# Ledger of designs, part 68: designed miniproteins, single chains, continued (4)

Each design is a single chain, and the fold is of that chain. pLDDT is the mean over its residues in the fold that is shown.

## One batch from the design tools (miniprotein)

Design m14342
Fold by ESMFold2-Fast:
Structure m14342 (fold): chain A 88 residues (1-88)
Amino acid sequence: DPEEELRKLLEKMKEIYAKTGDLRPFLPIARDLVKLAEKVGAKSVYLDAKSIVDFLEQLRIPDTAKPHPELLKELKKLAEKYGVKLES
């Protein structure tokens, strides 16, 4: 259940990343997934959803240093874990 919701989030992020590059609108959805995973005891999904929240929070400060490329690589690695291949 929360694993499938996380996979769907990553698929939508892949689509929007390819089209506009702006992932900031996904922050509320990612936070909802953290709460869902916590409530159902899906510890692995909980930790991965928190990692996505941390990444998206870095994108909330547009006039400061951009997120390091390593953060995007970590997001891609996490997406691969759920069967979602993010394009470069």
Scores: mean pLDDT 74

Design m14343
Fold by ESMFold2-Fast:
Structure m14343 (fold): chain A 101 residues (1-101)
Amino acid sequence: LLEEAKKLLEKGREYLKKGDFDTAAIYFQKAIELLQKLDLSDPEVRRLLAEAEVGLIQATLSRAFGRKLSKKELIAFVQSLPDEHLLVPKEELLRAAEEFK
């Protein structure tokens, strides 16, 4: 399952690089659903979940703006999110946003 989630994240990133934001969002959403079924106390699971959430944000907002979001815009958006709606701690999302390629 963890390996399947990693493959979904790779597909999400691939489509994001191609500018196919709708398809990228679908793969990131599938990765989130799969990762939520795993042990969220595992730091590796949380790291991948943070990466999937950041990827979904990047894809969704890039679609809404009609262009790929810059890293600064992505980080600013993640920073503005209310903590009560996050699947992982904000610090892990910010790290994932900074490391997102």
Scores: mean pLDDT 81

Design m14344
Fold by ESMFold2-Fast:
Structure m14344 (fold): chain A 67 residues (1-67)
Amino acid sequence: SMRDIRTYVTLVIMVAKRQGMSDAQMARLSPAQVSRMLRRAGISRADMRRRGISARQIRNALRRMLA
């Protein structure tokens, strides 16, 4: 669970960096934006559900890593 959350946060950061986003911009991402970014990285909503992880949990973990 926590390992999967860390992997998903890393994927969001990689996508955000490719889009030229700053840490401040990443900290303002909504759960819906995080979900769209993960889809671009090949992670479906079904993949997240199978692992019991929500886009909100990933967004909250991202914010903690950027603080």
Scores: mean pLDDT 83

Design m14345
Fold by ESMFold2-Fast:
Structure m14345 (fold): chain A 81 residues (1-81)
Amino acid sequence: SREDYLEEAEQGIKLMEEIKEKYADNAEVQKAADEAIKALKELIRAIEEGAPLEEISRLKAQAYEKISEAMKLAEEYEKKK
């Protein structure tokens, strides 16, 4: 549902903010997390504005891909630290 997508997106932003706080010393992780937050905010806006489900699904896929990129960079940084 739209409400489930909104909640997931808000949780995604919270996760990315936590990643930014934990990896404040890594510019690459900061950039990836910022890109993910931006995509999630675009998704939230589309949901709130009543965009078609097809568009919401595409924006969700893009946002989650960016979350995955940020998480991967954070994990790689931990392994090298």
Scores: mean pLDDT 86

Design m14346
Fold by ESMFold2-Fast:
Structure m14346 (fold): chain A 56 residues (1-56)
Amino acid sequence: GDAHKLLIRGIALKLQGIGLLFESEQTGDQGLFERGQELIQEGDRLIAEADELFRK
């Protein structure tokens, strides 16, 4: 239950972060670049939490 939800959320956040990184490349907006990196990092952490729950 919970592991599955965390995995899906983590993947969604990484995709959003990648989208922001592409926008930052097009616009030169450093704030979008930083936000994109933060979302990818948050997504990775949720995926790691999901992996822990799957492995228990």
Scores: mean pLDDT 84

Design m14347
Fold by ESMFold2-Fast:
Structure m14347 (fold): chain A 107 residues (1-107)
Amino acid sequence: EKVEEARKLLDKAIEYWREARKAANAGDFDTAKELLQKASEYAIKALELFKEHGSLEEIRDGLKRLGFVEAANAETVEEAYEIGKRYVEETLKRSLEDLDAMKAAAA
């Protein structure tokens, strides 16, 4: 039940990342930033639900779907969550910095 909720949140995160890329390609950097923030919120919420209610295999699968294959080396659900959350947060920070630089250059 909660694991299925986590998978749906992960699907939404992936969809928001696709829409963010589309917005950035169209020069809509503000919309891209909002969508990236939404994607990261949904991804972290999904990982939290996998940590609390899922198995190690389920959270590892979630992280692989997010593109973080190295998460397969995590030995516990807690470790997988911590690694995944850090990856999502660092990726968001770099993406927002890149979009701010692109927006400044376009102005």
Scores: mean pLDDT 83

Design m14348
Fold by ESMFold2-Fast:
Structure m14348 (fold): chain A 74 residues (1-74)
Amino acid sequence: SEIIEQMEEALKMVETDYELLDKVSHVVVTEFKEGGAPVLVVKELPEDEEGKKKVIEEAKKTNEEALKKAKELE
């Protein structure tokens, strides 16, 4: 599934973003619309380093859970 491949890439990017925190301004998060369809959303990161870390960590958890759910729905 193309969406699952995109979700796996988004998760990998989030892990890379955490390592390159000073160079990233956006993060890709998988969200579910009403009806359960997964959608990739680009979100702006906050300017402060602590806020960036928190958003990236939450994005990683969200993307991990979304990927598991999408694989179960196949």
Scores: mean pLDDT 76

Design m14349
Fold by ESMFold2-Fast:
Structure m14349 (fold): chain A 62 residues (1-62)
Amino acid sequence: GSRETITLHFGDTFPVDAPDGIYDVGDVITIDGKKWRVVYGTLEVKDGVATVLTPRTVLELV
């Protein structure tokens, strides 16, 4: 079966429960108690806010 995915676009911001840092393909972040893996693109997390750094970022539910 296909896993749940979220597609995000450059400059999108959202709250996240993850340490500050750069998150790339293979990295896992927590959003609203659920674990999501970056499967495409890059995010930056600062002070509990993630920002999309690439034209597109795709997250997949773990």
Scores: mean pLDDT 86

Design m14350
Fold by ESMFold2-Fast:
Structure m14350 (fold): chain A 96 residues (1-96)
Amino acid sequence: SREVARQAAEDILEVGREVEERLPELSEKVKRAQDLLERAKELYEKAKKENEELAKKAEEVIKTVEEGLADPSKFDELLEEAEKRLEELEKELEEE
């Protein structure tokens, strides 16, 4: 799970570079996705020791952002979904 989250983040940074190189106008969207990845990774690191279920959900957020970066046509929809999901997970971690 830790390896999966780390690899997903690395893969997304690689995809982000490719998108930015081809479509510079998407650079702001890529940065927003990177911010969400940083938050999701931080949540995963905090959750992985004490809450395996929450950690897995954080990995799913990372994967959703990765899917958005891989398909720019779905980027806005998947990014909004990831952001809402991440906010709920951050709230869940705070309550535990």
Scores: mean pLDDT 73

Design m14351
Fold by ESMFold2-Fast:
Structure m14351 (fold): chain A 74 residues (1-74)
Amino acid sequence: SMAAKEAFEKEVERVLEETLERLKRTTDPAEQRRLISEGLARIDAIARKHGITDAALLQEVVTRFLRAVGEVLA
């Protein structure tokens, strides 16, 4: 449903913001990898919680997350 997609997108946006802020506070590569892995796991859990099974949407969200992570780490 559109409502589930909207709720999913809002929670994903929060995960992205929290992950980027935590990444800005560390220079340890091991901690950076842990934060990225945790963020991806949180996105997967949120998708399952809202019943999101659209592979294209999930791939788009993961791509957006990783792009933003790459920009912060550049």
Scores: mean pLDDT 87

Design m14352
Fold by ESMFold2-Fast:
Structure m14352 (fold): chain A 95 residues (1-95)
Amino acid sequence: MKREEEFLERFLEFTKKFLEAFGVPSEKAEEQAEKLTEQLRRVLEALGEKAEPVVEKLEEILKKAEEALKKGDLESVKKYMEEFVELLAEAVASL
């Protein structure tokens, strides 16, 4: 679905900026962001028809993380990314 691709593109861009904010060199941040995005893509593919409601919840968390990152609030970014990982782990456990 177009929505999943748009979400994955946003996740890639966010993750690169997030890693750079924590002092990871740009080239290395890009490589790590691409690897994490590919892993997320694989999880969403495995969820199949169940992916849409998971993506909706992940998009809400990602939006909050993006807003926190723009404000330089790295502690809130970490908290939202922990919530993101927990939600993803619960979705995988439902498989």
Scores: mean pLDDT 83

Design m14353
Fold by ESMFold2-Fast:
Structure m14353 (fold): chain A 98 residues (1-98)
Amino acid sequence: SALEKIKKIAEELVKRVLPEAEEKYEQALKTGATDEQKQQWVGELLAGPLKELSDAIKKYLSSPEYQKIADVLDEVSRLLQAGDLDAARALMQKYAQE
């Protein structure tokens, strides 16, 4: 199903990116790196994978509802680049519920 496909792609994304991002976050805290530096690195790390997910949605799911999800991933990427990890997470959680 379309939902199963999205879920699988999202799970692969999480498996690939979150452990590396978490490791960098922990190292940054241990070395005394600033929150701005940490957020910039995480934003850079996640932007590409989020675009991959957006592209996959556009490729496999042409309905307006799924195209809107792809647009949301663009907004999440923008928020991550701005260093607003909490807003990015909240936006993702909102659309996971809808």
Scores: mean pLDDT 74

Design m14354
Fold by ESMFold2-Fast:
Structure m14354 (fold): chain A 80 residues (1-80)
Amino acid sequence: MPMHSRVALVILSRYGVASVEEIAEAVARLLVDNKVPEEEIDEIFEKAKEIVLKTLGEEHEEEINRILELARRKYLELSE
């Protein structure tokens, strides 16, 4: 399964039941555990966002952007 699909599934499975911070941490840990390099994060997040918004609707874009922004910050904190 492509990494962007895995990120999208983490968000979709937790959305509405977990906090923004909990979802962001789960995404960051997925990326770190799979040793995804920083230079691939933007493309992965763009593709994951497309999948998530197609499923949830464009009205969720602002909240999904906040999750991904926080996930990027947590990824940098967890990376060596």
Scores: mean pLDDT 87

Design m14355
Fold by ESMFold2-Fast:
Structure m14355 (fold): chain A 58 residues (1-58)
Amino acid sequence: MTREEILSLSEEEAAEIAGEELSKLPLDVAQEIIEESLKEKDKKTAAANAVEKAKEAL
C-alpha cells in the first residue's frame, strides 16, 4: 500500500494497516517505529510514516 493510499483512509483504517505491517517486524524494530510515530501530531501521517518505515525494515 502506498503513502497516498494510507493518507486517503480514515484514521482508524490507517492505524489498522500500520499495526498489521508493524506486527511483521521484530519487537525491538516495531517499538522504535512506534516511538517515532508518537512524535507526529497527525495520527494519519504517523500511521503512513510507520508503514513506510516498516516496509524499509522488511
Scores: mean pLDDT 77

Design m14356
Fold by ESMFold2-Fast:
Structure m14356 (fold): chain A 97 residues (1-97)
Amino acid sequence: PYSDEEILLGFRLLNSERVGFGSRFSMSNKVPPGVTTTLPSLQGTEPIYRLSDIAKMPDSVLLDMLTNGVGELPSLRDVLSEAERRALVAALKELFS
């Protein structure tokens, strides 16, 4: 359901300081398939999310997680437009398909 332009925009956003994922999911210009967060859980009880597992979620769930944040995943509502958040979902789905 995503265009090539949306996927390319998403990959550019994954490498952008605007997203801030680098501190949470080791997201950089060298994100390999199956990348996991290396961060310890907050308070030692919150599960550590693998980026590949997040990307296998339904698009609507992943978009909601990126918009509102969950646990260690930062909210991007005020950082990215709705179209940019959709592009990020497209890139994550492409990377881990």
Scores: mean pLDDT 61

Design m14357
Fold by ESMFold2-Fast:
Formats: sequence, structure tokens, C-alpha cells
Structure m14357 (fold): chain A 85 residues (1-85)
Amino acid sequence: DMLERVRAFVERADAVAAEAEKTGDYAAAKARVKALEAELLGGLLAQIEALFRQGVSRDELPAELQEVVAALEKLGKELAAKAAE
């Protein structure tokens, strides 16, 4: 189900980040994480971001989705910061 896909996404994204530490290719890692999002979550992060742009507040999301959003946003920021170095 969705939570199992989110857990699989986080686990695989962590593995991608670990590989980026070996290769130094954080731009490729960011691209791979986006591919994993599409594969496992069907664009869930992009859909949630679209809802925020439409004015849906965080407190209008189910608590589970709020936790997912926080985790995905943190991961995305960490990879973006590394890629910018």
C-alpha cells in the first residue's frame, strides 16, 4: 500500500544518497530520486506540491501525508544542497 511504497522509496533514496557519497555525482542522485518517486509513488511529491500551490494547507492533509511531506521535503533539500556544492 501507499505507506509501504513510501518506506521503500525512503530506503532506496537513502541507498542512492550513499552511492552519491562514493561517486560525488549528486546531480545524478537527485535525478535518480525523482525517478524513484515516479516509479514507487506515481508522482506523489509533485501532486502534493501542486496541492500546496492551489492553497491547500498542511493541516488539511491527513496526518500520515503531513509526515510523508515532511520526510520527502527534508530528503529533497538535503540532496539539492549537496548538488549545489
Scores: mean pLDDT 69

Design m14358
Fold by ESMFold2-Fast:
Structure m14358 (fold): chain A 90 residues (1-90)
Amino acid sequence: MDPLKLVQLKVRLVGLNVELALTHKLSPEQQRELAAANREAMRLIEEGDFDGAVAVLEATLDRLVAQGLITEEEKARVLEDFKAAIERVK
């Protein structure tokens, strides 16, 4: 992968994490879970496992929906933004 494209994708993931944390006033534990999922997703992307990266983020967003922190519509928006960012770097 192009190093510049990888940096752009990482910046997008950080932006999504910050948006969710600020909008929903996530607890420190919820922030750590989301940060861990983003780190795992980035590791999978670096290994070329884009489907695995999407699955990790989706599972984390599903837990946030189950906890009442975000809506199904917000989950869909974040997931589609992430998928679109991946397609731009493929």
Scores: mean pLDDT 77

Design m14359
Fold by ESMFold2-Fast:
Structure m14359 (fold): chain A 71 residues (1-71)
Amino acid sequence: MEAEVARALEEIPGLLEELRENGEEEMAGREVDESAAWAPVVEEILASDRERGLELLREALRERERLVRAR
């Protein structure tokens, strides 16, 4: 698990950069505790293709925003 988390943390910056390049700067630029945002889906991201990993990352950021808005 810890090794898988470390690998996800290495891959996630690349996914965030792709989101920025695709014009999704709002999601990629949000001030988020990044590890907390995708910690629940880390294994899913690692097990998925890059495109599916981007979808999971977007959903994780969306859920984090929902929780922040609920505060």
Scores: mean pLDDT 57

Design m14360
Fold by ESMFold2-Fast:
Structure m14360 (fold): chain A 119 residues (1-119)
Amino acid sequence: SLEEAKAKLRARFIAAIGPDPKTQAHIDKAIALLEEAGLVEELADVDPGRIMDAAVKMAFAPSLEEKKKIAVELGIVKPEVAEKLTEKQVELLVEAGFHLLSAALHAAVERAIRRERER
């Protein structure tokens, strides 16, 4: 189900990125954007790092068709799904990827602060 796919995606993102409240908030926002895009089930087994890489490359691509090619090349979506992606779905996917990047940055900062406080 969609709710099971969302729960699986959330648990995998937390495990890969980090469990701190700020990181968690960015992960939850990313999942909400992927749900709005209708891509939660398509991305259920995709590594968060790959979604982040796709988001950066897609953001700098000059056309919708080039953004779709990047999504296929990085294994984010199947070619047949990419052909049907709207500009809005691509924008939501890119925004979700940037929230995952923000989650990764917050997790890295939290780890650095903790090392300084605990050592």
Scores: mean pLDDT 86

Design m14361
Fold by ESMFold2-Fast:
Structure m14361 (fold): chain A 71 residues (1-71)
Amino acid sequence: SVLAELEREAAAILEEARRLAAAGASPDEILGFAQRRLAALVERATAAGVPAEERRALAARVADEVHDLIA
């Protein structure tokens, strides 16, 4: 399903953000990376007809975890 594919992409974004943090990347670098990947993810979800509430929940969850990572 499209939602399952988007969940895998979200997990991949978080995994790469954690790798960047472990490698000593700055908070700005990690945020910039995550924002670019989330923008693409939201565009794909919108094009695929995923309900707005589900798109917001997915994006918020990823954003929250990235913010926790750099806090």
Scores: mean pLDDT 87

Design m14362
Fold by ESMFold2-Fast:
Structure m14362 (fold): chain A 87 residues (1-87)
Amino acid sequence: MEEARELLEKYRDKLSPEVVKLLERMIADGKLDVETLKKFIEVLLSKKDEGEQVRAAGLLMAAPREKIDEVIELLKQDKFVEAIKLI
């Protein structure tokens, strides 16, 4: 938890405030460990549209724990519709 929060702080200025709030909530809920968070931040930073970043974070927030890694892989490929089907 502490390592994941420290990682998020390092990228706070590169992410929208809404995305940061969603990530903070997922960390607090134990959905994101430091490795998963690092991978997801890389996906978010690959998106230049803040709306797409918010959508991606929202989808991951809604995803069941068992589907988190699969949803991140789909979001990396811009497969938002397929990611929604896993939720």
Scores: mean pLDDT 80

Design m14363
Fold by ESMFold2-Fast:
Structure m14363 (fold): chain A 100 residues (1-100)
Amino acid sequence: MVAEEARRLIAEAVAAAEPIPPPPLAEEIAATPDAELLGTYRRDGITLILLRRLDARGRPVEALLAFRDGEGVGEVLAAEGLSPKEQEVVRRHIERFRAA
């Protein structure tokens, strides 16, 4: 997916969701050194976590993580991708939910 289309889809997903206080998963992700938590939202039993980081050139990159209530199965929609550290945090949380 091209970066412009990904940014548009992230904006549309956020606009269709209700803002919520950050769940523990979002707070744990925000504790990673290369990620900033921009907001947490909820839509149709799905928790959406919006993150931002700077790429190697200092440009903002946004990623939207989607988690289904009670299952923890995630979907990732990213504008220009996630850092390896952000990917590892997301992978760890998905595996933890699968193990539960």
Scores: mean pLDDT 62

Design m14364
Fold by ESMFold2-Fast:
Structure m14364 (fold): chain A 67 residues (1-67)
Amino acid sequence: SSLQQQAKQLAQQGDELLSKGTVSDQQQAAQKYQQAAQLAQQLGDTVMTANFQGSYDVAKQKADELS
């Protein structure tokens, strides 16, 4: 479950960055969620992968809208 723990930790880092609200923070949040989604995919957890991919899309959209 080390991959699961790493994925959750990356997603938590993404959530913290997303809450700060700057373009740079949103870009970093997107990167963290993308890494979390990749780890979830390696685990074969399709639900976790979809959730992290959704978080990535939100963070990326927010960064793009603010730039």
Scores: mean pLDDT 85

Design m14365
Fold by ESMFold2-Fast:
Structure m14365 (fold): chain A 68 residues (1-68)
Amino acid sequence: GAARAAAEGAARALLESTRASALAAGITDVEGSYEVTDDEAVVRVRTALGEGETVISAAEGAAMLAAR
């Protein structure tokens, strides 16, 4: 549905911006993934320097769509 699509779109955008930031810092071995349900997306990023995780809810995804 629309909520899932919004969460997935936000997750992809976050992965792209994270990869771009890592590349600017000289980190080229960046692995990223996301998992999407009907109400949220979980984004995970792994680099040689460590791992990070964030959750984007359907409400947050909808807010991002409204802001764009």
Scores: mean pLDDT 73

Design m14366
Fold by ESMFold2-Fast:
Structure m14366 (fold): chain A 74 residues (1-74)
Amino acid sequence: SKEEILEEVIKEAKKLAEKAKTLDEEKQRQVENIILRMINETARALATEDDLEKVREKAKELIEEARKEVEKLL
């Protein structure tokens, strides 16, 4: 469901935000921007794509992309 996709993205956003707590202010802002992009692109997919399977695949790609970008800042 759309709810399950949102729950997974929000869960990941919380984990990424937690990792950022030990970083300096500049890196924390970068992590916040990464999280916002992930959320915004997921919301766009949910609004514009009727195929829920494609939305799930897109959300997984966005989560992995966000993880990789945050890892570069650690």
Scores: mean pLDDT 86

Design m14367
Fold by ESMFold2-Fast:
Structure m14367 (fold): chain A 61 residues (1-61)
Amino acid sequence: MELSEAERRFFEILTELLNGRLSLAEAKARIRADPLLSPEQKAAAIAMLDQVAASRAAHRA
């Protein structure tokens, strides 16, 4: 499956969040600052980051 540039950037930010290199707030700030993302793409990406963070909080032993 080919990834768009926006998808690659999102996965890069997500990977840094999952590795603890970025806080949720920092990851959201990077999404908001990305000039290649539309407002709709930014909203969707932020919603996905919130879901991932919530899932990780619920799944941590």
Scores: mean pLDDT 74

Design m14368
Fold by ESMFold2-Fast:
Structure m14368 (fold): chain A 100 residues (1-100)
Amino acid sequence: SEVEELLAKLKELVENSSLPAVLREEMLALIDEFEERYRAAKTAEELRELRDEFEQAFSGAIRLAREAVRNDPVRQAEVDELERLVAEIAEAMEREAERV
């Protein structure tokens, strides 16, 4: 699954990031939760609800990460990469919802 491959990539980026440990642990817990919910989703409606919740949860986490790294351009680039991948995952979830 494209969504599963992108979630695995997101997990790898978070694990290898230089973000504060508290934010990394929070993001990793969110990834694990959304991986389980994605595997359980059976309808287009469930996939779209999951997409909306995923975007909302990671929007909050990314905002906190940006605040934490506001004076560090290298870490800001890491947050930008995470934000792009979150958007790609949301788009992949919508594409799957359209196919159901």
Scores: mean pLDDT 85

Design m14369
Fold by ESMFold2-Fast:
Structure m14369 (fold): chain A 84 residues (1-84)
Amino acid sequence: EEKKKLLEEIRDLLESRGFSDEQIEKLIKLLEENGTVEQLKDLVDVLQGKPLSELKPETQEFILKLLEEVDPLLAKALKEKLKK
């Protein structure tokens, strides 16, 4: 139940950021199959404006890999920002 609530919040945040329905559905499916509750909470924080650089390296890699599946250009841009 907690995981479902986080997935719904992530869906809404992705919609507000201009992701397509197809990108959102693919990402939600990957998160449902592979994400922990803690990782989903971290992703909500990032989507609400928390810098990816403030997360642990393992969580940064998890989020970047997910974004690469739906938006490779955004994933690359965020990866470059982590170096600055």
Scores: mean pLDDT 78

Design m14370
Fold by ESMFold2-Fast:
Structure m14370 (fold): chain A 101 residues (1-101)
Amino acid sequence: MVREELEEAGRRAVDAARAGDAEALREALERMERLALESGDSELVELAAEYALEAARAALRAGDREGLEVAARTAIRLALEIEDPTRSTALALRAIGLLLD
């Protein structure tokens, strides 16, 4: 149940990032992050981090620097909550790479 709501929020974030809709992006990312963190499920946190990373990539392709920063920061925060340190580090570094390149 929470997974379906999180996936819906994640898809909305990616779509908003592609459209350059800053308000919709922020609202979708905030909902997704809240759902993931309140779940206490590391798999859902990892899924949310991947959606935030995809939204960051979409914002970068759209030329939306603000959207890129918001989505990448969300991906980094979520990555740091992942129980597996190898996966946590890999996701955080991918998000940081988008901010630098």
Scores: mean pLDDT 86

Design m14371
Fold by ESMFold2-Fast:
Structure m14371 (fold): chain A 87 residues (1-87)
Amino acid sequence: MLSFAESVENMKKTVLETAKTNPEEAVSLTELYMRIFLQELRKAGAPEEVIEEVERLAQEIVEAMRNKDLEKMEEKFEEIIRIAEEL
């Protein structure tokens, strides 16, 4: 069974690879994966402030992706991974 951090790391890898060939598909995948991840965090009893922070970071990843800002996208995924490592 994957940890939350391992799940986000796998999302990051898939999304960044998809963004190289189809940025629009990468946006859709990010939105889908983050929706599922947030639902799993809620089921696990994560604090509401953590859920709100992850939602904010997910929106920033989508915005960075639309702006082709790979560095910011990487940074925001790493922030979510750090949050997930503490869960």
Scores: mean pLDDT 82

Design m14372
Fold by ESMFold2-Fast:
Structure m14372 (fold): chain A 69 residues (1-69)
Amino acid sequence: KENLIKKAEEYKKTAEGLREDAERFRQAAQRSKDPEVQQAALDTASILEEEANRFKEEADKLYQKAKEL
């Protein structure tokens, strides 16, 4: 049970890191005056946010599994 919670916490921390990276790319997009660079940075931020959401979902599944044990 505790092992599943620890793994869920690790996935949650990974998701937070990915969201921080996504925010960094969004800030880079705001600083760019090149539309292509701005769009590429926003696309990268979207990909990182989707990755963060996947890790969050896995963390939630592990918490639920720990609760059912």
Scores: mean pLDDT 82

Design m14373
Fold by ESMFold2-Fast:
Structure m14373 (fold): chain A 86 residues (1-86)
Amino acid sequence: ELSSRSRVALVAVTILSTEAGKKNGGVITKDQAVKIVREAGEIAGLSDKATEAAIKAVREKADENGGKVTPRQLVEAARRGLREAD
Protein backbone atom coordinates (compact mmCIF):
# COMPACT_ATOMS: atom_id res chain seq x y z
CA GLU A 1 0.00 0.00 0.00
CA LEU A 2 1.34 3.47 -0.93
CA SER A 3 1.71 6.17 1.74
CA SER A 4 -0.39 9.35 1.37
CA ARG A 5 2.69 11.35 0.27
CA SER A 6 3.60 8.69 -2.33
CA ARG A 7 0.01 8.89 -3.67
CA VAL A 8 0.24 12.70 -3.97
CA ALA A 9 3.62 12.35 -5.73
CA LEU A 10 2.14 9.82 -8.18
CA VAL A 11 -0.75 12.19 -9.02
CA ALA A 12 1.81 14.97 -9.66
CA VAL A 13 3.89 12.61 -11.86
CA THR A 14 0.72 11.76 -13.84
CA ILE A 15 -0.12 15.44 -14.48
CA LEU A 16 3.46 16.50 -15.33
CA SER A 17 4.15 13.46 -17.56
CA THR A 18 0.86 13.98 -19.47
CA GLU A 19 1.80 17.64 -20.13
CA ALA A 20 5.35 16.71 -21.24
CA GLY A 21 4.03 13.90 -23.47
CA LYS A 22 1.59 16.27 -25.22
CA LYS A 23 4.43 18.69 -26.07
CA ASN A 24 6.91 15.99 -27.19
CA GLY A 25 4.82 13.74 -29.47
CA GLY A 26 3.98 11.19 -26.77
CA VAL A 27 7.55 10.57 -25.47
CA ILE A 28 9.61 11.86 -22.53
CA THR A 29 13.41 11.69 -22.44
CA LYS A 30 15.27 10.06 -19.51
CA ASP A 31 16.48 13.50 -18.28
CA GLN A 32 12.95 14.97 -18.51
CA ALA A 33 11.52 11.94 -16.67
CA VAL A 34 14.02 12.40 -13.80
CA LYS A 35 13.14 16.12 -13.56
CA ILE A 36 9.40 15.28 -13.46
CA VAL A 37 9.93 12.79 -10.59
CA ARG A 38 12.08 15.25 -8.60
CA GLU A 39 9.46 18.01 -9.05
CA ALA A 40 6.63 15.66 -8.03
CA GLY A 41 8.62 14.57 -4.96
CA GLU A 42 9.10 18.21 -3.92
CA ILE A 43 5.36 18.93 -4.39
CA ALA A 44 4.42 15.88 -2.27
CA GLY A 45 7.11 16.40 0.39
CA LEU A 46 8.67 12.96 -0.25
CA SER A 47 11.76 11.79 1.62
CA ASP A 48 15.03 11.72 -0.33
CA LYS A 49 14.97 7.90 -0.09
CA ALA A 50 11.49 7.66 -1.70
CA THR A 51 12.37 10.23 -4.40
CA GLU A 52 15.63 8.42 -5.31
CA ALA A 53 13.80 5.04 -5.41
CA ALA A 54 11.27 6.46 -7.89
CA ILE A 55 14.07 8.06 -9.96
CA LYS A 56 16.03 4.78 -10.10
CA ALA A 57 12.95 2.87 -11.33
CA VAL A 58 12.25 5.53 -13.98
CA ARG A 59 15.90 5.65 -15.16
CA GLU A 60 15.90 1.86 -15.49
CA LYS A 61 12.70 1.93 -17.59
CA ALA A 62 14.12 4.67 -19.85
CA ASP A 63 17.34 2.66 -20.35
CA GLU A 64 15.24 -0.36 -21.50
CA ASN A 65 13.57 1.88 -24.12
CA GLY A 66 16.57 3.65 -25.69
CA GLY A 67 16.50 6.64 -23.32
CA LYS A 68 12.77 7.50 -23.63
CA VAL A 69 9.49 6.60 -21.91
CA THR A 70 5.80 7.26 -22.56
CA PRO A 71 3.74 9.03 -19.86
CA ARG A 72 2.15 5.67 -18.96
CA GLN A 73 5.57 3.98 -18.61
CA LEU A 74 6.84 6.87 -16.45
CA VAL A 75 3.83 6.65 -14.07
CA GLU A 76 4.12 2.84 -13.79
CA ALA A 77 7.88 2.98 -13.09
CA ALA A 78 7.47 5.76 -10.49
CA ARG A 79 4.69 3.74 -8.78
CA ARG A 80 6.99 0.68 -8.56
CA GLY A 81 9.85 2.72 -7.06
CA LEU A 82 7.54 4.35 -4.50
CA ARG A 83 6.08 0.97 -3.47
CA GLU A 84 9.61 -0.38 -2.87
CA ALA A 85 10.45 2.67 -0.69
CA ASP A 86 7.19 2.42 1.31
Scores: mean pLDDT 85

Design m14374
Fold by ESMFold2-Fast:
Structure m14374 (fold): chain A 65 residues (1-65)
Amino acid sequence: KKEEEQRAFLERAVRGLENLAKHLPPDAAKAVRDSAEKARQALKEGNLEEARHYVREAVDIALAA
């Protein structure tokens, strides 16, 4: 199922970002964790589009770190 696959992917991405944040500089780590938490909250609300947005935001922050 497309939505179940997207949800599973986003849940994995959030976990990966939380783990990645442990290895980033403090400012970047906080920003990545904040965006990952927003993505996690969006997943709880069933908002896959918002969850994708926050995952992308966290990735962009991590890449700029």
Scores: mean pLDDT 83

Design m14375
Fold by ESMFold2-Fast:
Structure m14375 (fold): chain A 79 residues (1-79)
Amino acid sequence: LEEDIRVLRLIRENIEKGDEEAIAMAEVGLASLKVSSEKEGDEELAEKVQRALDLIAAGDLEGAIEVLEEAIRELEEKL
């Protein structure tokens, strides 16, 4: 849980930087987190991660950040 929050925050920071390398790192991080979430049975987190990936692919970086902020908030409420 704490590790997922940390990873999501790093991904959000990479998207906020907006450069090609940072966005590529964010996509790799999201793909890894999706696999982890699916393996652990966290369907809600997996769906939000997929939505963020879809938004990045569409060029909607602001939408991706919003989805990640929602995911972080929901995970923090479980702590």
Scores: mean pLDDT 81

Design m14376
Fold by ESMFold2-Fast:
Structure m14376 (fold): chain A 64 residues (1-64)
Amino acid sequence: SPREEAERLVEETKKKIQELVSQGKYDQAEDVLSLTVQDLADRFPDLPLDERIRMALELQKVLT
């Protein structure tokens, strides 16, 4: 389902962000976050807005 595909993208992206953060590559981690948030909006427009916001916040949380 689109939700399952979006959740998989979020999980894969969280791992990538965590790897970049562990290497001190914060600028690259922020770029990956921004691109993934855009991809979620573009590829999964039929997901409820609340769900897309939740996913974006989950990714943002990894940077803090």
Scores: mean pLDDT 83

